Designed miniproteins, single chains, continued (2). Designs and how they scored, part 67

Each design is a single chain, and the fold is of that chain. pLDDT is the mean over its residues in the fold that is shown.

## One batch from the design tools (miniprotein)

Design m6310
Fold by ESMFold2-Fast:
Structure m6310 (fold): chain A 100 residues (1-100)
Amino acid sequence: SMEEVERLLEEIERLLKRLALELQENKDNPAKSLAAVEETRARLLELIGRLPEEAREAARQLLDDMTARVKAAVAAKDLDAAYASLGEFSRGMRELAERL
């Protein structure tokens, strides 16, 4: 239902905000930053599995792209690039949901 999709987007947004904070707190610790990325990815993947079937593949592609970019940003110690990637994922997920 549309209300369930809206609740899933709210949970996704909370996870992204939490990840952004964790990346800032661990900016000088790549291992902890990467662990936070992997934990967040696993939780986001679970939420994506609860989307309507027609949206799941596109959402997984958005997640994989975001995960790769954030990992690259962590390796480069570029928090702004990491935040930009989280923002792009958030926008992509909202656009995908608007088409449901």
Scores: mean pLDDT 90

Design m6311
Fold by ESMFold2-Fast:
Structure m6311 (fold): chain A 74 residues (1-74)
Amino acid sequence: SDLDKLLEGARRLAQEAGDLGGPEVSQLAEQGVQKMEEVAKKYVKQGKIEEGTKKANEIGMETLRQVLEQIAAQ
């Protein structure tokens, strides 16, 4: 599903960001992925996969913003 692809992609990008940006970036990225997975699980249980995907993507975009901000501050 699109949601499964989004979550798999987010996990891979979080690992790569951590490898490049160090432990602070890794922690921010991992926390973001965890929040994406938690919101996805909640919406999937309700049968609202499209809404869950949208919410997970919103969390992913905010996490990306925080990761880029942290890298810029280094």
Scores: mean pLDDT 84

Design m6312
Fold by ESMFold2-Fast:
Structure m6312 (fold): chain A 98 residues (1-98)
Amino acid sequence: MERVKRLIEEAEELLREAREKGDSITARLAEQLLEILKKYLEKKISPEEAVRETEILAGLAGIRIGVANLIKDEETRELAERLRELIDEAAEIAREEL
């Protein structure tokens, strides 16, 4: 429970930073992570569903990191890498409940 709440706070901070920088794609992915985390905290999705949804989101964040690397956008790359770390932690929390 505490780990999920901390992760929500970190994801909300990342969302704010992405919005301030005009990174609409990273912001949308952060919003999707927040939706997954809030649904999981409210017991609206199972641990199995949370793992599946976070794994899909991790793939999308990986694509975003790849694109940022190709266009040499280090600021976007840093945000996307931080987002990927939060997604991976969310997936780990859900797996521990399996």
Scores: mean pLDDT 86

Design m6313
Fold by ESMFold2-Fast:
Structure m6313 (fold): chain A 80 residues (1-80)
Amino acid sequence: DPEVERLRRLAERMRRLGVEYLRITYEQLDDTTVRVTVEAYDKDGNLLATKTTTVPNDPTAIAKAVLELIEEIIKELEER
């Protein structure tokens, strides 16, 4: 499954950057729009990065947004 392999690669990169866990939150803003937020934390509970976006309230759009926000966080941390 290409998406499972993509997630595995992201998890490996996060581990190398010291990301211990991600917090993902979903907030429905209206009937058609959801705000998705991803926060990355280290083993000591320090917030390393946060990214947010608003997307259509559609499972595919939400899933894609989560993956893209995770990739943006990884890229930001790798560029430090």
Scores: mean pLDDT 83

Design m6314
Fold by ESMFold2-Fast:
Structure m6314 (fold): chain A 55 residues (1-55)
Amino acid sequence: MPLPTNEESLEREKKILEETGTEPVPFASDNEEVRLAVIDSASGILDAAKSFEES
């Protein structure tokens, strides 16, 4: 079932991405394991993207 806040969350992320042009970390998650996994993935993606474009 879709969360009512999901639509607002998507609009929020869209606005942030459009304004900053960066990928925001989803702090909506209160689960430490999920947050760590997301942070690790985001950091890895940014690192890989930077390395890839430089290469």
Scores: mean pLDDT 58

Design m6315
Fold by ESMFold2-Fast:
Structure m6315 (fold): chain A 72 residues (1-72)
Amino acid sequence: MEEEERKRRELEFLEGVFEVGMAVAVRTNDEELLERIFKRFEEQFKKLGATEEQLEKLRERYKEALEEIKKK
């Protein structure tokens, strides 16, 4: 209960940081940076016990960002 709430807040914080990282990579048109950020956060999320659905959301966000880079 309290421990789950703490993990939820940690995941929420990391989601915010992940979004900033995705935005920076898209702005700099850097596919390699985008992939490195995604890999790092995927591992951190797994360490925090993220669900398969939460990991899938990271993957979808990464794909969206990658497509933005390819469009420009």
Scores: mean pLDDT 80

Design m6316
Fold by ESMFold2-Fast:
Structure m6316 (fold): chain A 68 residues (1-68)
Amino acid sequence: SMEELLEAFKELVLLVATGLRARGASREQIEAVIERIVEHFAREEGLTPEQVEEAREVAREVLDEVLA
């Protein structure tokens, strides 16, 4: 389901963002990596524009939490 897929994606974004933050990556570097992950995820899963926006929203929420 899309719900389960977004939950797995959220966990991946959290893991990657937290790991990069711990290594001293800048906000700009972390955002660039996460954007590439969103693009790859959207392409591999064949997401609609609405589903891509849902994935971007999830990534944005995780980044705001990690980078606060």
Scores: mean pLDDT 84

Design m6317
Fold by ESMFold2-Fast:
Structure m6317 (fold): chain A 85 residues (1-85)
Amino acid sequence: MPSQESVEESIKGAGEKLKKLKADAEELIEKYKEDKEFVKEVEELVKEAEEYYKKAKENIKDNEKAAKYLELFTEKFAEFLELKS
């Protein structure tokens, strides 16, 4: 079972990753602005990642629930990195 300390550290790390993801997504959207389908896919990934991060923070006292949202955030972050490649 994830500990409270582990969850708090993971949330901090996720926040830093989200900040980088949003910056990279903004550059990617500007570069590929003519590709409406690609832009929409990037925007949806950012939206989902941000939502999971917010839910993890809201559930910080529920270590199991917070860990699940962090897992979902990590999946969206990984999808974004593949899309960026």
Scores: mean pLDDT 82

Design m6318
Fold by ESMFold2-Fast:
Structure m6318 (fold): chain A 97 residues (1-97)
Amino acid sequence: ASSLEFAEQREQEAKEAEESGDLSLASLYYGNALVIYLNLGNLEKAEELAEKLEELAEKLEELGETLEAAQTYLTLLNYYSSIGNEEKAQEALEKAK
């Protein structure tokens, strides 16, 4: 499969995990899809997935999944740093603590 097909598969698996209530697995797969789309230069799709990961990280914190939330915020830190969004990168860093 192409890198695009892998990204689409990861996104679909993330949606299925989210629907089943496995937010930790969903955040992992959405994070993987985000990295692939970013590397492919699909910045619009990467931004959509980053917004989804912010929502999931907040829900993981509410559920007491503090390690999983922190890992998700570190993914967001790396993403926002890579696109030069220093404000969002700093917010993600503070939340990963």
Scores: mean pLDDT 87

Design m6319
Fold by ESMFold2-Fast:
Structure m6319 (fold): chain A 96 residues (1-96)
Amino acid sequence: MVEEALERVERAYREGKEAGERTTLSDEELEQVIELARRYIEKAREALKKGDKEKAILYAVQAAGLGGLLVGAGRTEEGEEIYREARELAVKAAEL
């Protein structure tokens, strides 16, 4: 259901944001988080194309958590963009 997928993505984002606010990450580590988040977005898109609802939601949730971590660590624009894409992918997957 769309509501369950959104709740999972929103929870992951919130928990990631709290972790980012508490954890000191270097610029190099933040760049690695951005790269990993983008890989999860791509995996979610591929799972969605294949009709794999559960994998698409799983990868979107992982990306949302990393997006939150980036926002909490001060990479607000990049983290919010990743979260937006993750949320959109989770909704599309839940509608499969």
Scores: mean pLDDT 90

Design m6320
Fold by ESMFold2-Fast:
Structure m6320 (fold): chain A 55 residues (1-55)
Amino acid sequence: SEAEELLARVEAAARAGDSGALLRHTVELAQTLPPDDPVLQRAREIFEAVLRRSR
């Protein structure tokens, strides 16, 4: 549940263009969840998509 809330915040930060919040929430998920967790993988995909768009 907390992981899903963090994922929702990652999505909100991505839409708002808040790179700081996006990075912080993604890092916290990576430290909390195993690398094969689908929530963490989705957050990583969002993070990479935002970086690619912002380039």
Scores: mean pLDDT 79

Design m6321
Fold by ESMFold2-Fast:
Structure m6321 (fold): chain A 85 residues (1-85)
Amino acid sequence: EKIESIIPLLKSESEEVRLEAIEKLAEILDKEPSSKKLKIVADYLLPLLKDESQSVRVITRSILEFYANIIGDQELLEAIEKAEK
């Protein structure tokens, strides 16, 4: 599935739709984890670290930290820390 088709769902008023969109982006990263794909996905997921829903914030942080650690993306780990403040 194309990342571009998922991005609008991250801004849905429905928590369930936003969670589904996050899971779809995680599936893209899981299938072929790469620094390039992670950077694209991270740009859209970082704002969700401040989402109104605790579930959205927790899932987003878990996905970003997991793939940042696997790939060794120190810039993304620093961006996650800054975005939470």
Scores: mean pLDDT 80

Design m6322
Fold by ESMFold2-Fast:
Structure m6322 (fold): chain A 74 residues (1-74)
Amino acid sequence: LTEGQLRVLEVLLARLDAQPSHSELARELGVSVSTVRNHRRAAFKAILDAGLLTEATSVEQVRQAIARALELAR
C-alpha cells in the first residue's frame, strides 16, 4: 500500500460509523476528491487481493479488514 492509500484507510477506520463521503475525506486529508476515490479503490483492491476481506456483511468486518491491512503495512 502507498502512503496515500494508507492515509485514506486510517481516516476511514477512524470515521467508519459516520460513513464519510469522498468530499469529507478529501477535506480531512487535504487532497482532491478524485485522489481519495482512486486511493480508496486501490486500497480496497489490495485488501481483497490479500484475502483480508472476501465477504463484508457488516461495518465491523470492514473495520477488521482495514485494521489488519494497516498492521501488515506498518
Scores: mean pLDDT 74

Design m6323
Fold by ESMFold2-Fast:
Structure m6323 (fold): chain A 92 residues (1-92)
Amino acid sequence: EELVKKAEEVIDALEKSTDPAEQIRLATEALRLISQLFDEGKYEEAIKLAERLLDVLSRKIAESTDLNDQIDFASLEVAAAVILTVAKEKLK
């Protein structure tokens, strides 16, 4: 799927980025793409990508020395965790 490939590419770029503003932008784009997959009923793909995004965001929070950046990453982490939880429930 085009959308899955794009989300993977965005998360790859997020992992490689060292600029907090770019990281927040890329994480926001990844979350938007994951939300689209969820809306399309692609729950397994949304789960896999949300789990990957959560792992990356946790690392970026640990690497950050700026409280505002940590808050922004944490907000995105909460959104990804909600999608993960709801998508898993849909697969039951």
Scores: mean pLDDT 86

Design m6324
Fold by ESMFold2-Fast:
Structure m6324 (fold): chain A 68 residues (1-68)
Amino acid sequence: MSMDEKVEERIKEVKEKMDKAKSPEEMLAIMQEAMGEALADPSLTPEQQFKFATEVQEYFEKRLKEME
């Protein structure tokens, strides 16, 4: 498994967790935890970290609008 595949799998897991969240606060906690883990992972390149952050943040924003 390549690091790109690992990043894709992590994004999928985070999106699944966000889908189960019922409050903006719960979704924010899931996003913050995922971002913290990605930023603390020295095996990820800046490009991989950026892709992870961008996709997770975009999904969070879409879900947040649906919860209002």
Scores: mean pLDDT 78

Design m6325
Fold by ESMFold2-Fast:
Structure m6325 (fold): chain A 76 residues (1-76)
Amino acid sequence: MEEGVRLYEEAKKLYDNGDYEKAAKLFEQAARVFEPVDPRLAAEAYILMAKAYKKLGDTEKAEEWVRRAEELLAQL
C-alpha cells in the first residue's frame, strides 16, 4: 500500500511537469498495487493514466484504461 501511494504521488508530479510518458508508467504501477486492496484508488490511478495517454495523443489507450476503471468501479 505505501509503495502504491509513493508511485501515485510521483506519477502526479511527473504529470504536472508534463512528463506524461513516465507519469503513465507510474500510474500503471500504482494502480496494479492498489487493485487487490483498494479498487477505487486503482480506478483513480487508471483514469489518470488514461489522461496521460490522451496528452500523448494515444486516445485508443486512454479509452481502454477508462473502461478498465469503469469495470473496477462497477464491481463495487
Scores: mean pLDDT 84

Design m6326
Fold by ESMFold2-Fast:
Formats: structure tokens, sequence, C-alpha cells
Structure m6326 (fold): chain A 59 residues (1-59)
């Protein structure tokens, strides 16, 4: 379900950013954009991980 996927995206982003609120926003953006383009769940998880790493480095 999208709710379960959103939670997994949030958990991954939180582990990398250390900020649950930021992770939730990132997860929502990745989910919305990825689903709009028809990406599978594995691709969305990979995208969230990469985005979270970039955010963590920028910080």
Amino acid sequence: SDAALRQRLTDIATSLTGDEQEAQRLADEVLALGKAHGFDDETLLESAEESARIRAQHQ
C-alpha cells in the first residue's frame, strides 16, 4: 500500500538525515513524483536514499 511505502521512505530518510519532519517531506515528494511517472517501489526507495544522502551532505 502507499501508506506502507511512505513509511519505508520516511524511515530510510530519517536514518540518513536525523530529522523525522524533513524525512517525511522528502518521502512525500519522492512518492508523489515517482508515482506520477509510474516508477516501481524499489526505484522510489533508491531515489529516497540518494536524495536523503545529498540532503545530509548539504547540511
Scores: mean pLDDT 79

Design m6327
Fold by ESMFold2-Fast:
Structure m6327 (fold): chain A 85 residues (1-85)
Amino acid sequence: KEKILEELDKLIKEGQELKKRAEKLAQETGDRSMAMLVSTLENNIEILQWVRDNADKLSDETMRRIAEQAKKTLEIAKKAIEEAE
């Protein structure tokens, strides 16, 4: 359980950092794909935050599944941002 909560906190921080980078690119370039990525990252951060806040009510299996899905989304986002930078 403690390990899962640490993972969720890490993913939230990573998502927030990637969102800031995508926002900067969207503002500087006017790239619509970066603006859409900001929205996607914001939604994922909100989901992770909700899971974190309700961890006592959720099964470990459900939390792991959500964390794994978020990791994949963040990996795709990071690659897109790095390619645009």
Scores: mean pLDDT 83

Design m6328
Fold by ESMFold2-Fast:
Structure m6328 (fold): chain A 94 residues (1-94)
Amino acid sequence: SIEEIRREIERLLEENADKIDPEVREETKRLLAELAREGLSREEFEKLVQRLGEKMREIAEQMGEDDPAFRRLEDLVLRLIILAESRIQAEEAA
């Protein structure tokens, strides 16, 4: 579920807190919370994905793009984005 993936992402962010700037970590958590909301418009979704992509780039620079924890984080974030988009598509089709 979206909530389960979000919880795993937050756990990984906390476990790697020493490798990530606190401001970047806090903003990333905020964006993930907003992305997990029901009733997002397509425009809101696209803006959140763009901002989250910027935060993921900053995290990659801090942790290293080859860090296994970063790669797992990136995979989970991508999965969350896919699920959120699927929710929006389902809401638009209903």
Scores: mean pLDDT 85

Design m6329
Fold by ESMFold2-Fast:
Structure m6329 (fold): chain A 104 residues (1-104)
Amino acid sequence: DLRERVVELLKGLYKQELLLELKKELAKKPELPDEEKSKLLRELYEKNEEKIEERAREEVERLEAEGRDPRDYLVELALKLLSKVKEVTEEEREEIERAIEEFL
């Protein structure tokens, strides 16, 4: 159903947010092997699995309570995360909007 699809997309976006935070920290330690970096990412996801689920469900409840369209929120969050790593093109904005609409 729509609610569970929104929860799944939010969980994916929150995992991307964690990945970006880890990449920022790992940039300070370029000497770390790729194997160790992958291990740290896996451990970070495992440690935060329950918190990600909880955060996603709480956010859906908040959006419902505020009468906000979850599609708009998902697009805004995805664009915000992408903008942290690169300049977002108009084509990329349209692709994200389309992908979210097609998934929901």
Scores: mean pLDDT 81

Design m6330
Fold by ESMFold2-Fast:
Structure m6330 (fold): chain A 91 residues (1-91)
Amino acid sequence: HMSNRLKALEAMVERLEELIEKGDIDGARTVLRGLTAFVEADPRVPKEAQEELRRIVAEIDASTDPDEQIELARRGVELLRKLLEELKAKE
């Protein structure tokens, strides 16, 4: 059974995936920033993963190419999905 915290994280990741599929870059950036803050508040998340998420957000913010921003956001989703499975295994 997933904790309310993991359910919230999964819902945010699903929302990020929807925004990426629609090409909503501004929405994806907003959700990804929220996910980064949410993940940083969880001591079970490896610091290396928190730093990789912050780096992905910084690379999106530095990019002026929508296709690059979407590809970076997809990398964020892959990392977050891996973290979700790792956190579920710890519960």
Scores: mean pLDDT 83

Design m6331
Fold by ESMFold2-Fast:
Structure m6331 (fold): chain A 85 residues (1-85)
Amino acid sequence: MEEEEKLQKELEELVKEIQELTARLRAGIQAKDHALLQEVKERAKKLIERGKELMKKASPELQRSLQLLIKSLENNIEMADAAIA
């Protein structure tokens, strides 16, 4: 039970960080800010690592949610790369 509450809290924190990162990505694309886009890529990579660690402890249902969040972070990296190129 305590582990489930911790996982739920970490998932909620991860979602908030992804939302913030996506907003920064949009700002970086609009401003053509290559430094901000590079920061977004590095933060996305760290959040993917955190998501993968959470998957090791997660139920099958939570693993599916985490897989979608990881995919979203991978898409953020691809969008940042396209904007830098």
Scores: mean pLDDT 83

Design m6332
Fold by ESMFold2-Fast:
Structure m6332 (fold): chain A 95 residues (1-95)
Amino acid sequence: SRLVEILEEIRSLALTVGDGGTARTYEGMILEIERGLTFSDESIDQVQAVYDKYKPIIEEYLKKGDYYSARRKLREMHTEIFRIIHDEIQRRREE
């Protein structure tokens, strides 16, 4: 699953910046998807776009040893991605 691959990359990135709480959140989401939770291609494309936007910024901060800015950008990315995921889940529960 493309979405699981993206979420696993985000989990790894969260661990790298020292954000174990965010990493655990993505581990939980991966488990829900493996248990049958599905997402639209549109939502997956939106998650991919957010990840692709933030990943190079976070990696640049990490390369400079700026873990504070890296964590801040990871949290910003997490907020956007989780909004997309939450909106999809809520829409499916209302249908």
Scores: mean pLDDT 86

Design m6333
Fold by ESMFold2-Fast:
Structure m6333 (fold): chain A 84 residues (1-84)
Amino acid sequence: SLADDAIAAIEDTLYGTRLVLEGRTLPVAAAEAAMRAARKALLEGLSDKEAIERAAKAVMAVAPLSEEEARAIGEKAVAKIKEL
């Protein structure tokens, strides 16, 4: 699914960035939006929960996903940013 592909793209990311973004697919665009929003929120000093909500909103702006699916992608993005 689009959501599963986006989560896989986040998990495959080394150092929070994919090596090649040329020809970005919709799952990769959703993953990038989530990672960018999560990083920005955490740098602003927001809580993990608030960072997840901002990441989910960013995902929903670029991909036709439910709030629940977008939140799951946001959770993976926040976890990945904190792993780096």
Scores: mean pLDDT 76

Design m6334
Fold by ESMFold2-Fast:
Structure m6334 (fold): chain A 62 residues (1-62)
Amino acid sequence: DEFQKLLEELRKKLIDEAETEAEKYKASNPDVTDDEYLSYFFLKVLQKNIELERLLKELAER
């Protein structure tokens, strides 16, 4: 349904934003390894996911 599609779009956007932040981190730290890049990317994905859950809970309470 439209709500499920909206959630999928939001998650895709958050993943894209996490990837953008990881790329900026790599650009600012030229000695970063591929493993460090992936770890940073996953950390950002987790942080964005927590924020999404917070927003969804706030929306559900409103």
Scores: mean pLDDT 78

Design m6335
Fold by ESMFold2-Fast:
Structure m6335 (fold): chain A 85 residues (1-85)
Amino acid sequence: MSLREKVIEELRAFAESLGVELPEEEIERMAERIVAAAQTGDIVATMREMLRAVREISERAIEAGKNVEEARRRAELADRQLAAL
């Protein structure tokens, strides 16, 4: 399995855990950013893109009214981790 395929599966699994369905194009766009950062060897940049994807998916769940409390907790944690980078 390629890194891109693994990242897509993980992002899809996270969205499904919050009960939100995202268009394939949006998941692929987020995965492409993470993979591009990983390919540079910049671990911090890779972590930022992963946390941004978590935040974006969590915000979509909140907007959809799905698992809102869990989604807010995930978004807040991602924001704190992004601020620490």
Scores: mean pLDDT 85

Design m6336
Fold by ESMFold2-Fast:
Structure m6336 (fold): chain A 74 residues (1-74)
Amino acid sequence: SALQEAVAEVLAEAAKALGKDVEEALREAYSMTEAQIRALLARARLGAEVSDDPEKSAFAAAVAERIEAVIREA
């Protein structure tokens, strides 16, 4: 779906920036339901709030914002 494709792009870009496995990120994104995507958004928001690392906090916040935008456009 367009929602899964957009979330996959966000997660792949994030994985690449952090030197993580892009293929694993894509596989995970394409296996997610809308409910799981919304759960990921909630976790990303929580991660932004409770992270001790400002870079990780900023990253989690950016991921949450992008997923939120994708859900709104779907």
Scores: mean pLDDT 70

Design m6337
Fold by ESMFold2-Fast:
Structure m6337 (fold): chain A 117 residues (1-117)
Amino acid sequence: MEKIEETKKLIDEAQKLIDEVESRMVEAARRAGELARKYPEVRDEIISLTFEAAGRAARLLGEAVENIKKAQELAKDPSNVDKAIEYAKESIRLAEEAKRVIDEGDARITQLAEQAA
């Protein structure tokens, strides 16, 4: 009982984190676009950094989603609950890494825009 509830909680937490990171990516891209318009001399570098961060984060989120799907499938059989928990935890780790990639990219773009100001 306890491990089944833990598995469901971890899957729900992973999905919420994925949704948060997707929202953060949209906000970061919007801000990068505003900075690229304001500082045309660094526009191409801002665009390059935005695509690099978005590409890396999208790959990590794709892996996180795949791990949730595996956790959900494994959770259907009580004998696989420990494996389901491991896949759910890996999904959380990957989504947290994706968040760091977006946050680091946003910070680098901000620094670049500040240097151009």
Scores: mean pLDDT 88

Design m6338
Fold by ESMFold2-Fast:
Structure m6338 (fold): chain A 107 residues (1-107)
Amino acid sequence: SRAREIAREAERLVEEMRPEAEKRYKKLKEEGKDTEEEKRKEMEKLLEKLKEKALEEGNEEVALLVELQMEANKRLLAGEDPEAVQEAALARLREAGLEAIVELSEE
């Protein structure tokens, strides 16, 4: 399944980023800066790097998933309804022909 291949590639990239994410969050905690805002800023930087790496490897579909996650995070932080944010992301995935990933993410 193409959806499974995209999900596996996304999982691989996330796992490759895990040591850097853990190091950044540990540093925030050790410096007493492990606030939700500072964690959010570090998460945004990690997602930006993940998107860049996906694009560098030619994984445009994974890059789109990361972009949608970044937009969803910003909207949720702005106090938008989680269901509305999810529906907007799902609509963009369907427009891109990635509807199978929607079904996979619901499992």
Scores: mean pLDDT 76

Design m6339
Fold by ESMFold2-Fast:
Structure m6339 (fold): chain A 63 residues (1-63)
Amino acid sequence: MMDEQAIRRLQQLAGVSEETARKVIEAGRWSALQSRDPSVEIPEELRKATKEVGDALLERREA
C-alpha cells in the first residue's frame, strides 16, 4: 500500500539502492500471490534481489 515508506525503510536497514529495495517489495507481492496460487512463480530477478537484501540485513545485524 505505502510502497515508498517500505522502500525507504528497507534502504535504511539493508543499505541497498532504491531499485533493489523496490524489487524486494515487488517480490513480497508475488510471494503473497503464490501463497494463494502455488502455480505462480516469483521472477528470478526479484528472488535474487530478495536474497541480496537478506544477506545485507544479516551482515548489518551482526556488525
Scores: mean pLDDT 75

Design m6340
Fold by ESMFold2-Fast:
Structure m6340 (fold): chain A 100 residues (1-100)
Amino acid sequence: SMEDRIKELLNRIREKAWEKIVEELGVKDPRNMSEEEKKKVDELYLESFREEAKKLSKEDLQLILEYYQQNIALLESLGMGDSREAKLLREVAKILEEEL
């Protein structure tokens, strides 16, 4: 299914991001992270998305982009448009759009 495909693609990218995060910061509970460490996590996540997006088909890029756009719209509807999560999702959406 499309949902299973999105999950598979996102898990692969998240695994790559997690490898980079562990190498840079070690294994840390997000609740114990400083603001600078949280920023570094976001930077490493975005870097992993840039690297992996170049390897995706146009169809897979479009599927993930639509998924992120839906999540952004949901966060905005909940008054969370200025949250760290919403900002990160918009940066990912921009990366995906640049590869299409």
Scores: mean pLDDT 85

Design m6341
Fold by ESMFold2-Fast:
Structure m6341 (fold): chain A 91 residues (1-91)
Amino acid sequence: SMVEEEVKRALEIVKEVAEELLKKEGPKAQPIADQILEAGRRAAEKALEDPSVTGADALNAVAAHAKALGADEAARRLQERGQELRREIEA
């Protein structure tokens, strides 16, 4: 399904952003990276249950959570990647 593929792509983006955070900040960022990954899993579950929730919406929810954790750069990256995902799907 197109929704399942979109959600899968959103989860890949969340993992990439969490890996970017760990590369920049080192092992001390592991708890924040783990929370971002967990937020991604929860957002993906919600998107699969609700056809009105897009992969971009899921990434925006994870970005809001990352910002609340003080991971402002990760939040910005998630928002940018969400906009890119939306453009790819609309193309």
Scores: mean pLDDT 84

Design m6342
Fold by ESMFold2-Fast:
Structure m6342 (fold): chain A 84 residues (1-84)
Amino acid sequence: SEKEKEEVLKDLEETVKEAIKILKDPNAGEEAKELVRDSLKKKVKYLMKNYPELKEEVLKLIEELSKVDPELAKELLEVIEEVE
């Protein structure tokens, strides 16, 4: 449903916002940063498998992430290609 799509997209947007804070924090440990990267990869994979119509919105969020962590953004694009 449209409401379910809006809820999962909003959840991803909030997850990305929190991830950017952790990734930008020079005092955040590598374990915390890797946990955040892994969480985003799993969530993007889930959304692309179940809501492929949200691809354009997900790509915009990956573009925002690329400004902070370009390697993570590249890995997320690879996850999208893997699901297709």
Scores: mean pLDDT 85

Design m6343
Fold by ESMFold2-Fast:
Structure m6343 (fold): chain A 100 residues (1-100)
Amino acid sequence: MRVLSVEESLALAEGLLESLRNQFEGKLPPLSDEELRGLVLTLMEVLRNLARLAVARGDEALKQRALALAEELLSFVEEHSDDEELIAEARAMVEEIRAL
């Protein structure tokens, strides 16, 4: 996924994670398993691209913020999903960000 700006992409990622939490708290209509998988993987790809951009710019603070959000998203998926394939894929993406 191509980011429009660092600040916009980070704010979008934070907002999407908060929206996921609100859905699981019953504040929004429930997501299907397919919709949850799609949103999680899309958000992980945004965070991976932000981390890659941070490394290219020498922005260690942005890299750490992207990693922290990816780790929060993985923790959320591990707590609220029984989809072992999704958890494994999300974990692999977090490790890719960590290795940058």
Scores: mean pLDDT 76

